# Designed miniproteins, single chains, continued (4), part 56

Each design is a single chain, and the fold is of that chain. pLDDT is the mean over its residues in the fold that is shown.

## One batch from the design tools (miniprotein)

Design m13935
Fold by ESMFold2-Fast:
Structure m13935 (fold): chain A 85 residues (1-85)
Amino acid sequence: AAVQTAIELANELKKKNLSESPEIVLIGGKESLIPLLESAVAAAGYNGKVRLATEEDNGKTFDLIVTLDEQDKIVSIEENQTLNL
């Protein structure tokens, strides 16, 4: 499941024209997935950092907001969006 999510993320990111170092926030995923997701970002040609969304991040705009479900599957990928938890 997690490996498939990373592959899907990498493929979606390859279709985008982001900055070289996109700021990426994760909703609904586990912190243990972050290294795998950062590997997917690198595989797509970016030097992006991935971290879990917190309530302190509300109202901040991110290059990408990635939302995962309870099975670590991608629900949505939103570009240049303001976080609203």
Scores: mean pLDDT 80

Design m13936
Fold by ESMFold2-Fast:
Structure m13936 (fold): chain A 76 residues (1-76)
Amino acid sequence: MQEEIWEEADAALKLIEVAVGLQAAKNSGDPELAREAVETAEKALKDAVERGYSPEIIADLQAALDEAKALEEKLK
C-alpha cells in the first residue's frame, strides 16, 4: 500500500507542477517560462510512462506537453 500511495501522490504532484508551469507561461507570455513548461511536461510524461501510470494521466500530461510546445513556438 505504501507503493500505491506514492504513485498517487507522485502522479498528483506531476500534474500540478505541469499545470502550474503551463499556466505561468500563458499568463506571463515569457518564452523562458514557456520553455520551462515544456521541459517540466517532458520530464513528467517520460517518468509517468516509465512508471506505467494510467492512460488518463498519460493523456493529460501529453496534452499539457503539446500545449506547452505550441505556446513556446508562438512566443519565439
Scores: mean pLDDT 77

Design m13937
Fold by ESMFold2-Fast:
Structure m13937 (fold): chain A 68 residues (1-68)
Amino acid sequence: SEKARRAAEALRETAAPEETAGKALERLGREGVVSDEEAQAFTAAALNAGMKSGATAAEAVEAAEKSI
């Protein structure tokens, strides 16, 4: 998904290694870097790839990149 890929790129570039994916996506949404639709598409892709709830941004990006 193009939307998931854009969110993954933003997380890879800007999230702290220990920051959770959820926290990072909320921050990027407030900053206008990632839309709600992009964040939802990324979360769906990461969960479908086997990401567990509470995963770090780095873990979520790694999982999602296998499916996007």
Scores: mean pLDDT 77

Design m13938
Fold by ESMFold2-Fast:
Structure m13938 (fold): chain A 71 residues (1-71)
Amino acid sequence: TFTSDPMEFVPEESGEHTLTLVGPPGATRVTGVLRDENGNQVASATADGETTTLTFTAEAGKRYWLTLTST
């Protein structure tokens, strides 16, 4: 099991955003979790295989942190 350090995301535009998350080669499951600056979960996505897609609504200039976990 692998878990990334939190990665900062600051959107340039308000509205719906889509991020494609790619785990390490050979990953059987990938989970992405997005949190706001207060630590509240904004969005999460899980998929079997090496890739998952995370879709969420964000505010321009606000700071978010993305964590990737794979098995």
Scores: mean pLDDT 81

Design m13939
Fold by ESMFold2-Fast:
Structure m13939 (fold): chain A 72 residues (1-72)
Amino acid sequence: SNVEKLLKRFVEAVKNNELDKAIEEYAKELYETNAADGDAEEQERMRKLLPEIIEEAKENREEAKEAILKQL
């Protein structure tokens, strides 16, 4: 499942001390997927939000790490 793949990816990132990198890569993948499927207005909104999503994910890094580890 997508959840299992995502969990494995972030668990490996935590073990390798690369959580920030994994968050950035995932945010970019979400942007690319939504930009491809959305209309021009949605693509523009996602493009504008991408830096904010990355920063928010980094700011909540420790909380995200705890949540991921609890799922194991």
Scores: mean pLDDT 65

Design m13940
Fold by ESMFold2-Fast:
Structure m13940 (fold): chain A 76 residues (1-76)
Amino acid sequence: SPPLSREEQIERMGEALGLSEEATERLKELELDSDLLDRVGVYLIATDRRASLEGLQAIGLDRERAERLLEILEES
């Protein structure tokens, strides 16, 4: 099978996490590369969306993107 596009990867991650359509669209705006998206997806699935700022930064997000991701998760 062809590799997933970044958009398809985000849509599948949103479905797996039970995010709203709006929250999934906002994830596309964070400009995370495919490797970082994979790490974030694994982290959020493993924690049942119980993300922390410190945990997101530990997996490679800068503070600004980590804060925006937490806002998206809270909005869902």
Scores: mean pLDDT 79

Design m13941
Fold by ESMFold2-Fast:
Structure m13941 (fold): chain A 87 residues (1-87)
Amino acid sequence: MEVTETELEDLEVEVAGRVYRLTRATVTTVRDTATGDTEIRLVGEAEDGHTVEIVLRLGGDGSWHLRQEVRDAAGNVVASHEESGTS
């Protein structure tokens, strides 16, 4: 298993048709070297208090699953998007 973490600043992301400007975000990549399965997770905070989480799971078989979620400063989910497929 391999884990990589990267911090990003001043990033724009779109969730459910709305653009969120993130002042800070952390990207964590976890790869299972035996299966080829990879998870990429982005967690970021916008200046207006929204928190964005994006998780992309890539299967070693070419399958993929994307989940996006936005929470307000009170922790309520205000936007979400999910999709999956195969390459």
Scores: mean pLDDT 82

Design m13942
Fold by ESMFold2-Fast:
Structure m13942 (fold): chain A 59 residues (1-59)
Amino acid sequence: SAARARALVDEVAAEFPELPAEEVEALRRLAEEMAPTMSDTDLRAYLRGMAESVVHALS
């Protein structure tokens, strides 16, 4: 559900406060698309990996 996807993105975004708002929105869209096919554990790990990649690119 959209609520489930949003909750997972909010959780990941809290771990990466330097993540730009546009990138957080991109993760929300990605999470909504992937949520029907992934468990919370797998989706959280995937989103965390994406956030880490973005933050690394910004540094």
Scores: mean pLDDT 83

Design m13943
Fold by ESMFold2-Fast:
Structure m13943 (fold): chain A 74 residues (1-74)
Amino acid sequence: MTINTQAEQHFIQGSQLFIDGDFQTARVHFRQAIDLDPNNADSWRNLGRVLDRLGDHDQSQRFFDRAQQLNPSM
């Protein structure tokens, strides 16, 4: 099983930017993480959280639904 290091780097950078309140740049990094590893449910959830903070509630809900489909852990 090959771990995509570039996807992980984008996920880590997005997470740090989200904590710092830079939601626009966090969105870019989580989007890249998803493009490189579309099966990482945490990237979809965190992008959903970013979109909610940016006021894009419709996209946020769709991304949370996608994360739930990939990892249905409650």
Scores: mean pLDDT 81

Design m13944
Fold by ESMFold2-Fast:
Parts: structure tokens; C-alpha cells; sequence
Structure m13944 (fold): chain A 64 residues (1-64)
């Protein structure tokens, strides 16, 4: 998905960061967010992944 690709790229660009904040163009639907998080977990299967979404501000918490 477009959101999943955006998140994966942001995580890849910050390999030493455990907290990555992304400002989205719009608030994603629950389905879009679930799909994107599944794609992120598939890309980093050994990582512990969490997130928070406040409005359009998505924060990814990742431990690799």
C-alpha cells in the first residue's frame, strides 16, 4: 500500500532510530493503517513494532 511503502521507507532511512514520527497528508482509515502495519511487520519480522496516531501525526516505535 502507499501508506505501508511510506512507513517502510521512513524506517529504512532511520536505521538507528527507535522512534520515527511521520506527518501524514490525511488521517488514514483503520483498514489502511492495519494494512500498512502488517506490511511493516512483514518487512521487519524480527522487530518489535508499535505505533501511535494523533490526528495526522503517526509515530512508529521499532526495536530491531
Amino acid sequence: SALGELIINAVREHPDEDKITIRLERVPSPQELIEAMQELKAEFPDATIGFSLVGRELTIYITR
Scores: mean pLDDT 84

Design m13945
Fold by ESMFold2-Fast:
Structure m13945 (fold): chain A 67 residues (1-67)
Amino acid sequence: DEIVEKLLELYKSSSLNNYQFAQFVVRQLQADADPRELAEFFAKHPEKIREKLLELVEESKRTVPEL
């Protein structure tokens, strides 16, 4: 929740375009997602950004690294 709110604040307050924001999110969360596809999603569904970020944050927390 706090991570999602911070990412949304960054999206709303920064001058980052959708692709730059998507790259930042993927890198910070180590998400298994293509930044280009994520940027396209943000562009097409700006009102669903929170829901998508919550999904990615939840997936990140559940990832068990292979040793």
Scores: mean pLDDT 75

Design m13946
Fold by ESMFold2-Fast:
Structure m13946 (fold): chain A 73 residues (1-73)
Amino acid sequence: MEEHRAFIAEAQARYDAAPDDEALKAEIAGEYLRLLGVPEEIRRELVEAVRAGDAERVAELLERAREAIEKAL
């Protein structure tokens, strides 16, 4: 919980410094998913889908990420 909050605060500060940086947004999303315990393969594919602007693929991978997070409880 605390690590998630600390990450969000750091990520927000970095994003505020470069709000139009799509690569930075993708990196922040990938690191956050790592903290949530999402498997590397799903995180990698999700970052690629975000960079490609593939909304349908992003939605599919978010469903898989959610399942992985729920199983980690």
Scores: mean pLDDT 67

Design m13947
Fold by ESMFold2-Fast:
Structure m13947 (fold): chain A 98 residues (1-98)
Amino acid sequence: SEALREVLDLLEELARRGDPDAAPDPRLLELAERIRRGEVSLEEVAERLRELLEKGETASFAGVLEVARALLARTEDIPLAIGGILRLIGIEIDRRLA
């Protein structure tokens, strides 16, 4: 899924810019809940994530991970979603080892 790949790439970029020790961002938690309820398309998720990146908003790793988990729960492309989550975890590990 191209749309899912785009969303996962945007989450990866947010994870790189975020504070890993911050509390989960309420906007990302709301987005995760809307994904779980099927209230948003992948295109709408990508748009909201792009808006957060363009505004220079910081995102917690926990918030980014909650959005990724919501996508995994709703997707038919389970291998792509798992791959994306593993990349997010890798970014967090690299940050903690640096």
Scores: mean pLDDT 78

Design m13948
Fold by ESMFold2-Fast:
Structure m13948 (fold): chain A 56 residues (1-56)
Amino acid sequence: MEDEKKEVIEGLKEFEERNKKYEALARQNGRTLTPEQRKARKSAEEGIKKKIEELK
């Protein structure tokens, strides 16, 4: 069961990392995220944090 939980956490982290890199690049280049991207990003981040806390 722990290995399965690790795979879920890794998947969530990969998705989060992708979004974080996109945000970081946008900020670094002086660009802003679209409202849809910001909303999806916030929801994903909160969901991932909750999942990781439950699985840790």
Scores: mean pLDDT 73

Design m13949
Fold by ESMFold2-Fast:
Structure m13949 (fold): chain A 61 residues (1-61)
Amino acid sequence: PLTQRQIAESLGISVPNVSNLISYLKKNDYKLSDKEIEELAKKYGISKDQVLLLRQYLIRS
């Protein structure tokens, strides 16, 4: 499994932002609409594909 630091480096965001994003995804049981994924991507300054990849990684880890 990747550490939060390694995820932060891969996404190009801070470790606290990774922690917050992971917590938000878990709180919503990974059940987010396409629009919600797009808004998260915009909020954290990453691509929609990066949010989807992170979600898939967390579900399968």
Scores: mean pLDDT 83

Design m13950
Fold by ESMFold2-Fast:
Formats: structure tokens, sequence, C-alpha cells
Structure m13950 (fold): chain A 104 residues (1-104)
């Protein structure tokens, strides 16, 4: 019974969440690879790749926030979308911390 997002808002949210899910899947794969390797140089390479993916996710979050504002998204609706994005980035940051702890 809540009014749906506009097609432009829905497309932006769906694209951003899909891209974040892909980045999260990549970070999970990098953690598995980091646990599997015994090469310290490869562990450091995987850690650097993880940092870049988390940086990309943070940039997507900022762009989403600005674009939702430009589309006139209601503040409460924008906050609910932002909470979903923040949860995914928080998970990526926890995985990054685990990778960095392994790489020492």
Amino acid sequence: SMPALSPAQQALVDDTLSRLDALLAQVRALLAQTKATTDPAEKRRLARETVLLVSEATSLRLLLRLRLRDLGTAPDVAAQIQAQVDAKIDEMTRLEAEILAIVR
C-alpha cells in the first residue's frame, strides 16, 4: 500500500544493489582464495584487490545518495534504501578486515 518508486528511482536502486551484490560476491571469493594460498605475495595481491573493490562499493553508495536526491526521493524512502546499501558495505568491510588479518 506504499506508493512505488518511480521507474527511474527503481532502476537506479536495482542497478546499484545488483552491482553491490556482485562486488560482495567478488570479496567473498577473494577471502576464499586468501585462505587457500600459502604464498605471502599472492595474499598481499588479494588484499590490495579487496581494498579496491570496497573503495568501488563506497563510491557507488555516494553516487546513489546524490542521484536519489536529484530524483526528489522522499527522505524516509532514501534512508531505507541507504540502510540496505550500508548493510552490504558493512559486510564487505568485515570480509576485508578478515583478509587483512590473514595477510600480515
Scores: mean pLDDT 90

Design m13951
Fold by ESMFold2-Fast:
Structure m13951 (fold): chain A 80 residues (1-80)
Amino acid sequence: HMSVEERAQQLIAELDKLIEDMKAGKISVEEARKRLNELIDEYDKLAPQLTDPALAQQLHDALARFARLVIEKIEEEKKK
């Protein structure tokens, strides 16, 4: 249905929204972990098919930002 580029753009948009929702406290740490695992799996399937280096870098950076935030939130919950 969707092109590889369209899937990558949708994934980036989803990652950006998840980052903002986590910062706003709209998503639990447990939900964020589940979403991160799902998005890593999707990234692993999609990344080898990406031929646009700029888009590939944007997707990688968005995923890395979300992963860092999830780890930070896990550490915060652990300190409570």
Scores: mean pLDDT 82

Design m13952
Fold by ESMFold2-Fast:
Structure m13952 (fold): chain A 65 residues (1-65)
Amino acid sequence: SVVEFATLGLVEAELSFLGIEAKIEEKDGEIIIVAQNVDEAQLKALKEAAEGISKATGRKAEVKL
């Protein structure tokens, strides 16, 4: 959907601005944010982003390290 496309693009831009190297993938109807070498604050930001995506799109969103 347009909402999903816009939400994913905004999340990618926000994570990039925060210096977080993350890849957003779609698999089996789920949205997965894949990141490595993140600190505790960055992990919190990733989890909040996943929750925001889930709420906006109605799809399951999860962080994978």
Scores: mean pLDDT 77

Design m13953
Fold by ESMFold2-Fast:
Parts: sequence; C-alpha cells; structure tokens
Structure m13953 (fold): chain A 93 residues (1-93)
Amino acid sequence: MADRQELGELMLRVFKAAGVPQEVLDIIEAAMAGKDLTPEEEKLLEENLSELIKELEKILDEKLKDLGEDASREEILEKVREAVEEFIEKLKK
C-alpha cells in the first residue's frame, strides 16, 4: 500500500535527524524495497533503532489516544506524520 511507503519515508527522516549511520539507513531502504535482511543486519537495526523507536512510540501513543476505535488509516497516518515532525524537532535541539 502507498501508506507503507510513506510511513517508511517518515521513519527514515527521523533516523537521519537522529544521526543514525548511513550504513544502517541503507539497510532500512533495502528492506523497504523488499530485501530480506540477514541476522547481522537485523541486529544492527535493533542496536541503532530500538531507543529511537521507543521514543517515537511514546509521542505517537499520546497523539493516537484522541482517536476513536473507528479511526481511519488516513487519520492514523496523519498522527504518525505529526509524531515524526515533533520527534525531529526534539532531536535538532
């Protein structure tokens, strides 16, 4: 779905702003293009991204709590965009 590609691009923006190494970003882009990751690549992603994902999830959870159970995919994606922009601004400080 187009939504998955857009979400992946938003996540890459967060990781670039956080100073994630280009080698790790290249692995993420390859995975988004459908490449199967090796165990070594998966471990490298976990080591570099786990803390960033946790912080982004906290921001996203706060934004999603105002959405009803019947929230559309488009409404959820908009909250993800808002969470990504807020996280990027915090990382630039």
Scores: mean pLDDT 76

Design m13954
Fold by ESMFold2-Fast:
Structure m13954 (fold): chain A 77 residues (1-77)
Amino acid sequence: LSDGERLAVRHLALAVRARHQGNLEEAEKHIKKAAEASGLPYSTVKKIVDKAMQRIKDGESLGQAVSFAVNELLKEI
């Protein structure tokens, strides 16, 4: 992975984690940073995080949802 891709993955994982903890302000900050680092639209990164949160609600672990989100982000790059 490039430095930008690694940074995007880090911020995406932190965004999912923050959303899971109910910290919406921190999650928003990390979504914006993931979009900037990946070159993807904010809306694309937000949609990936929203899908990861739905997977947690459907019974997946936080780790499984983060892994899903990372794989989805890397497919868009």
Scores: mean pLDDT 90

Design m13955
Fold by ESMFold2-Fast:
Structure m13955 (fold): chain A 67 residues (1-67)
Amino acid sequence: MEELRKRIEELRKNATPEQKEAIDAVERMLDSLEKAKKEGLISKEEYDRFVDMLRRAVEGLETELKK
């Protein structure tokens, strides 16, 4: 989680306004997942699956910023 948050902060430094909207959406989803896990609303397996999906989204954004 901390690694993903740091990667999101790095993306913000070079992002366009449109990319910042996508980055904000990913960060909000990450916050929601952490809250749901803390409140016992999702299982560890569900949490790990959603984190992997968000990690893939961050990788996609990082790839676009390299172009």
Scores: mean pLDDT 78

Design m13956
Fold by ESMFold2-Fast:
Structure m13956 (fold): chain A 100 residues (1-100)
Amino acid sequence: SEFTKEVLLKLKEIYDKFLEEYYKNLDKLSDEEKKQLLEFMKLFQDAASEIGKAKTKEEMKEILEKMIEKMEELREKMGPLVKELVDKFIEELKKLLEEI
């Protein structure tokens, strides 16, 4: 549907901004922090795949809510630098969820 396409495009925009910040900070990150951010990145990819299969707005909301929940759980294990970095993306994703 057109709506599914719009949600996926917005999710991709947030993901692309995340990638830019990841590469921008790459030389400042420990190996553990890089691993945590790669796990965060995978949550975007998994959610995008599932949204592409979704048939209703309700299904898309559930996928985004589950992704955000997992992102917040991962955030709790992060150091201050990566927490600050991911917080802005979690907030953008929460705004996307409110648009659905």
Scores: mean pLDDT 87

Design m13957
Fold by ESMFold2-Fast:
Structure m13957 (fold): chain A 87 residues (1-87)
Amino acid sequence: MKTFTITLPDGTTITITVDPELSGAEAVRIIAEKLREAGYDVEVEEFPTTVRLTVTLPDGRKITIVVDKSLSGAEAAEIVKKKLESV
């Protein structure tokens, strides 16, 4: 298992553990649930080849991340981490 720590722009941190057998879509769902537990408004929309994660920050800003479903859970988690930390 690989652990990812994601730091959001407001200084909030979430930690997820990704199983090597997880799909990219499953990793995005786990991250979304952790963000909801942290008090964020989070939408997850699944498409045939992609999954879209939209996070609404407390100040009303929205971050939208699109992840290809063909990616591994670890690759998907790294993309989401990079996008959330680069805002």
Scores: mean pLDDT 80

Design m13958
Fold by ESMFold2-Fast:
Parts: sequence; structure tokens; C-alpha cells
Structure m13958 (fold): chain A 107 residues (1-107)
Amino acid sequence: VKELIDRAIEKVEEALEYVKRGDYEKATEKLMEALELVKRALEKLGHELEADINLGMARISYAVGKLTGDYAFAVRMIARQIIMASKLDERFEPLREKAEEILAILE
């Protein structure tokens, strides 16, 4: 579980750097990679339903971003899904902190 969380944090850090550069499309891709790792960690912790709902909502936001070209919206929505998922277990607190940093830049 720790390895999946550590890798998810790395992906959110990559997304943060893309957000700072204004590359919201790549930031969205990195946040989706992070959330897929979070899903795998949550499944190992017995949160399968919450993980599926969370990733599903993020995928819808990503699809809206692709359809509209509003990747800033996609980044914001997926970051919020990461924050929601991270509240399910205290081990995800560093992941929540990094996702909140992304939202602070976009708001």
C-alpha cells in the first residue's frame, strides 16, 4: 500500500509542475495516473466501492475536459476527487496536501 501511495504522490507532484507551467492537459493525465494508483491502494484497504465511484467521477471530468478543451476544469475536478479519496485513510494525508496545493493555484 505504501508503495502505491508514494507513487501517487510523485504523480501529483508531476501534475503540480505541469499546472505551474500552464500545461493543464498533461497535469490532468498525471492526476488520472495518481488516482488509478490511489484506487489500487484503496482496494487493498477494503474501500472498493468508494475507489470505483471516485475514479468514475474523475474519468467523467477528464472526458468533459477533452470534449470542451477546459483542462483547467478537469484538473480542478480530479484534484477534488483525490482529496475526497484521501479522506478515507490517514495514510493518504500527504496526497491530500499536494492536491490542495494544485487547487490553491487554480482558485
Scores: mean pLDDT 84

Design m13959
Fold by ESMFold2-Fast:
Structure m13959 (fold): chain A 60 residues (1-60)
Amino acid sequence: GSENLMAALRELARMLAAGEEITEQTLKDLAERYGVSLATIRALLRLLESGKMDAEGVVT
């Protein structure tokens, strides 16, 4: 459900805020852990990096 998607988004946002390197393996691990598609995780990362989405999944 949306809860797993929000948990994945928050974890990605935390990693970015901490200055951690987001690798292809990191994205795969998040997809497996939260039960979301790898394509969805990549889309969330792009939205966070572009500043169009915040850590709560709100489009600004």
Scores: mean pLDDT 75

Design m13960
Fold by ESMFold2-Fast:
Structure m13960 (fold): chain A 72 residues (1-72)
Amino acid sequence: SDIERLKEALKEAQEAVGKLYEAGLLTPEVQEKIEEYMKKAAEKAHAGDYKGAVETLEELVKWIEEVLKKAA
């Protein structure tokens, strides 16, 4: 279901944020960007756009992967 896909995407996003924390990269600027993505995903889910919410969370994970790569 769309809701199960959303739950998986949220878990993946939480795991990605955890990697930033462990790397010491969870700065105020990075936190603000994460909050912007989370807010957009929540607004889409609230409107019933679960697919758009998943896509927004996938974009967040990709951005986090880029931050981690630049720091390595």
Scores: mean pLDDT 87

Design m13961
Fold by ESMFold2-Fast:
Structure m13961 (fold): chain A 83 residues (1-83)
Amino acid sequence: SSDLRSRIAALKNKLDSLKAELDRALRAGDIDRAERILKEMDAIMRQLEQLSKSASLEDRQTIIQAQMDVGVLRIAVAIAKRS
């Protein structure tokens, strides 16, 4: 539905904003901030996963791509934490 699509779009926009904040935290070497941002991203992903059960195929693809993107960022933070 258009309402569901709008909700998914709003969550994705918030996720994109958090990705930008995470990039800034990693560039500054602020690992504690990066971990907190990942936790916020995980909360958004849980909301998107719930919405995915009723989502169109297009919106499900958007959610799957977001899951992959967050997975890559989680690896980047883990690497930075070991440095």
Scores: mean pLDDT 87

Design m13962
Fold by ESMFold2-Fast:
Order: structure tokens, then C-alpha cells, then sequence
Structure m13962 (fold): chain A 79 residues (1-79)
């Protein structure tokens, strides 16, 4: 839904803003925002279609997603 898409975009922007500690180019920021949106969309789909997934498994996926975004931020800042 459009509502979910807007919430994902807002959350993605907040996450990138919190994690970025050094000045980045607009291109680097756009790439990080896109990655954050992809991660959040995947997590949302897991919540929508949990199947046999446990709370612990979902938490593991959240941690994995955050680490992936943190690694991308560090890589961008070190470039």
C-alpha cells in the first residue's frame, strides 16, 4: 500500500541520517537510502508473510539488515 511505502521511505531516511557521521555526496546518500528501503521492504514482507518464522528468526533478520546498512555507510565514508 502507499501508506506502507511512505512509512518505509520515512524510516529509511531516519536510519541513514542517524548512521551517517561524515559528509557524503548526494549520489552516496541516494544509494544508502535505496539500500535502507530495500532492507525495510524485505523486513515488512517477512512480517506480512511470516509463515513458520519465529520472533527470534525475525530479530536475526533485523540485525542482519542493520549490519548490512552499517557496512555500506562505513564503505561510503571510507571512499
Amino acid sequence: SMEVEKRIEETAKEMVEILVKKPLTEEQKEKLLKLAKEILTELYDMVKNPGDMTTEQFQEKQVEGVKKLEEAVKKAEEA
Scores: mean pLDDT 83

Design m13963
Fold by ESMFold2-Fast:
Structure m13963 (fold): chain A 59 residues (1-59)
Amino acid sequence: MTVEHIEAEDPVAEAERLAAELEAQGWRVTRVEVGSDGTVTVVALRGREVLMVTVRPAP
């Protein structure tokens, strides 16, 4: 499992673009969850690999 953290001015828009890019690269995006603090978590699968990306609001 790979866990990555990124920051964005618009975490929801960035997570949606990231999800589309991951799907284009052969990942299957299974979840996109928006937290109460504006943090968005994207979970993607590729074969037996799991990728979790956390997109936080930029400071």
Scores: mean pLDDT 80

Design m13964
Fold by ESMFold2-Fast:
Structure m13964 (fold): chain A 82 residues (1-82)
Amino acid sequence: AAALLARADALYAEAQALAAEAERALKAGDREKAKRLLEEAHRKYTEAMILKAKAEGREDLIPEIEEKSEKVLKEELELIEK
């Protein structure tokens, strides 16, 4: 369990850093860079959530995590494209 939680924490931190970079890119008008960074951040965040669910014995939540994650990313990317 500890190894999964440690990996989840690392991925979550990376996702947060990438999301912050995406926000800065978007404010600078670089929508293409913002989209790439947001997609990378979202993939790391989703992986972190899956690992956390596995560590907590909540593998039953994985399909819902994946579905909600994909939907949120799609909505955020559509907002960047306008």
Scores: mean pLDDT 82

Design m13965
Fold by ESMFold2-Fast:
Structure m13965 (fold): chain A 61 residues (1-61)
Amino acid sequence: SKEEKIEFVRNNIKRLVALQKAKKLSPAQKEAARENLIASLHDHTGLPKSEIRKLFDEVEK
């Protein structure tokens, strides 16, 4: 379902955010990792990149 896809995306974003906080990466490294994950999640779920990016912003803040 769409709800299951959204939960899958949110869980992957939470994992990346936790890893980035632990490593204290540069802004460029964080942005590269973010865009790579968005592309990967788009390919796996079929959700638009814009919707995934919106979910990313919600999880980070």
Scores: mean pLDDT 81

Design m13966
Fold by ESMFold2-Fast:
Structure m13966 (fold): chain A 117 residues (1-117)
Amino acid sequence: IGPKGKKLMEYIKEAANSVEGVKAEIEGNVLTLTHSDDPEIEEILEKIGFALESLGVATVIKEGNVITITFRPDASERVSDELLEKLEEILKNEKDGLEALKKIAEALLEEAAKALS
């Protein structure tokens, strides 16, 4: 997935694990997100998945309260330095885990919208 794809996975994992009732695990190029059936958290995680698929970075499978995000081998080619800097700033500056995750979802959606233009 390259260094940028790996950083993107790690930033999403860090944000998700900061939220009560969310568990994020990385195995190779696969990011697994498990939630406690909270509708607000589910919506945020679904937005993250949608943005990553729209960017061509990953494929997403949802099974109950588990979201499996498989990053493409060429993911780094579709991840900008500007996106990674924005996510890093969110993680440094936002101390509330749920707000950090929301801001990351919005940043990813903005990047996806820009890529589709």
Scores: mean pLDDT 84

Design m13967
Fold by ESMFold2-Fast:
Structure m13967 (fold): chain A 90 residues (1-90)
Amino acid sequence: SAAIEREVELLEREVETLIEMGKALKEQLARATDPAVKEQIERQLNILRQQLELLKKRAEELLSKATDEAVKKRLEEIIRRADEAIEELA
């Protein structure tokens, strides 16, 4: 279905965006010396982790309904990348 393929494409882009944002925040955290700034960045990382968890849940829901093997493989990859990013942001 064109609708499911479009949603998979959007999920791929959203997960990639959050991964890149997480990397940037981790670099900022590594450079931070002020405890208040570190706390603010850690709160932002927690928000990104929560957003990745929601996208992972959506990908899992789509995977349970998917019948096309190519779509299933893309959703499995989205879930894998989101899990990896969530673990790195913890």
Scores: mean pLDDT 89

Design m13968
Fold by ESMFold2-Fast:
Structure m13968 (fold): chain A 101 residues (1-101)
Amino acid sequence: MTEAEKLREALKYLRKMIIDEIEGKPVSEELRKKIAELLGLPETPKDVIDAANAIEAAALKAGDRKSFITVSGMLFLYYMSKYFKMDVETVKKLLDKILNS
């Protein structure tokens, strides 16, 4: 698995974490651990923001501009959903558009 493939997989887990939180579900420890394993993190991210920051740092270190822009867009959408009461289906569609752009 290349560094870019690991970052793309981590972004998919971040998507699931964001959706779970917006749906009022607890963020899965399993998803957080999968991100830590993919990125070789010394500590498991504790929440969506911590996970997004870890992916962002890994993308910057790898010079992966596409993954950096993608995670930044996902984190921005997460803040928008939290503060502006966005519906789950709209957030899912926008996350999928960001991931596939």
Scores: mean pLDDT 86

Design m13969
Fold by ESMFold2-Fast:
Structure m13969 (fold): chain A 98 residues (1-98)
Amino acid sequence: MVLKEPNKENIEAALRELMDELQARVDEIEAQMAAQGLKLFDPAAAELTDEMIEAEATMIALSVLLAILDKTPVEEVVEFLKKLVETRPLLAHLTIVE
């Protein structure tokens, strides 16, 4: 995903798309666990549990950014999003071009 010349409209669209992708991944993990008869925090599901926790944590961070988007200067939203991309492995595919 490429976010070019960030503004509030294209940032909102990108955040919603990223959240939809993360929700789809959570749904896939839940389906995999159900198919294998595994539950969250089962030792046999440790990798799937870690992936789900990271996806949920990333979605929470993106939802907070969405909630403050209308009240925050675009430059500050972009800097926060860059920090999330650097620190969250599930956002590594996002490229921000100013």
Scores: mean pLDDT 85

Design m13970
Fold by ESMFold2-Fast:
Structure m13970 (fold): chain A 70 residues (1-70)
Amino acid sequence: SQAQQVRDLMLQGIKEAQQGNLDKARQLLAQAGAPDDTIDQIIQLAQQGNLEGAQKLVDAWVAEAQAAAA
């Protein structure tokens, strides 16, 4: 599904941010359609080691994006 593809891209973005690949993380999150503010928050949480917080933010944004598309 589109939501799964978007979520997978954003989770890969979190992994890249955790590895210090910030440019790649930003590109993946932007490709998923996340706005700059959301991208910045996800990267910040991932860099802080708050992977649970980063994943929750991804899930919340994906749910909002899916609701807006319906």
Scores: mean pLDDT 84

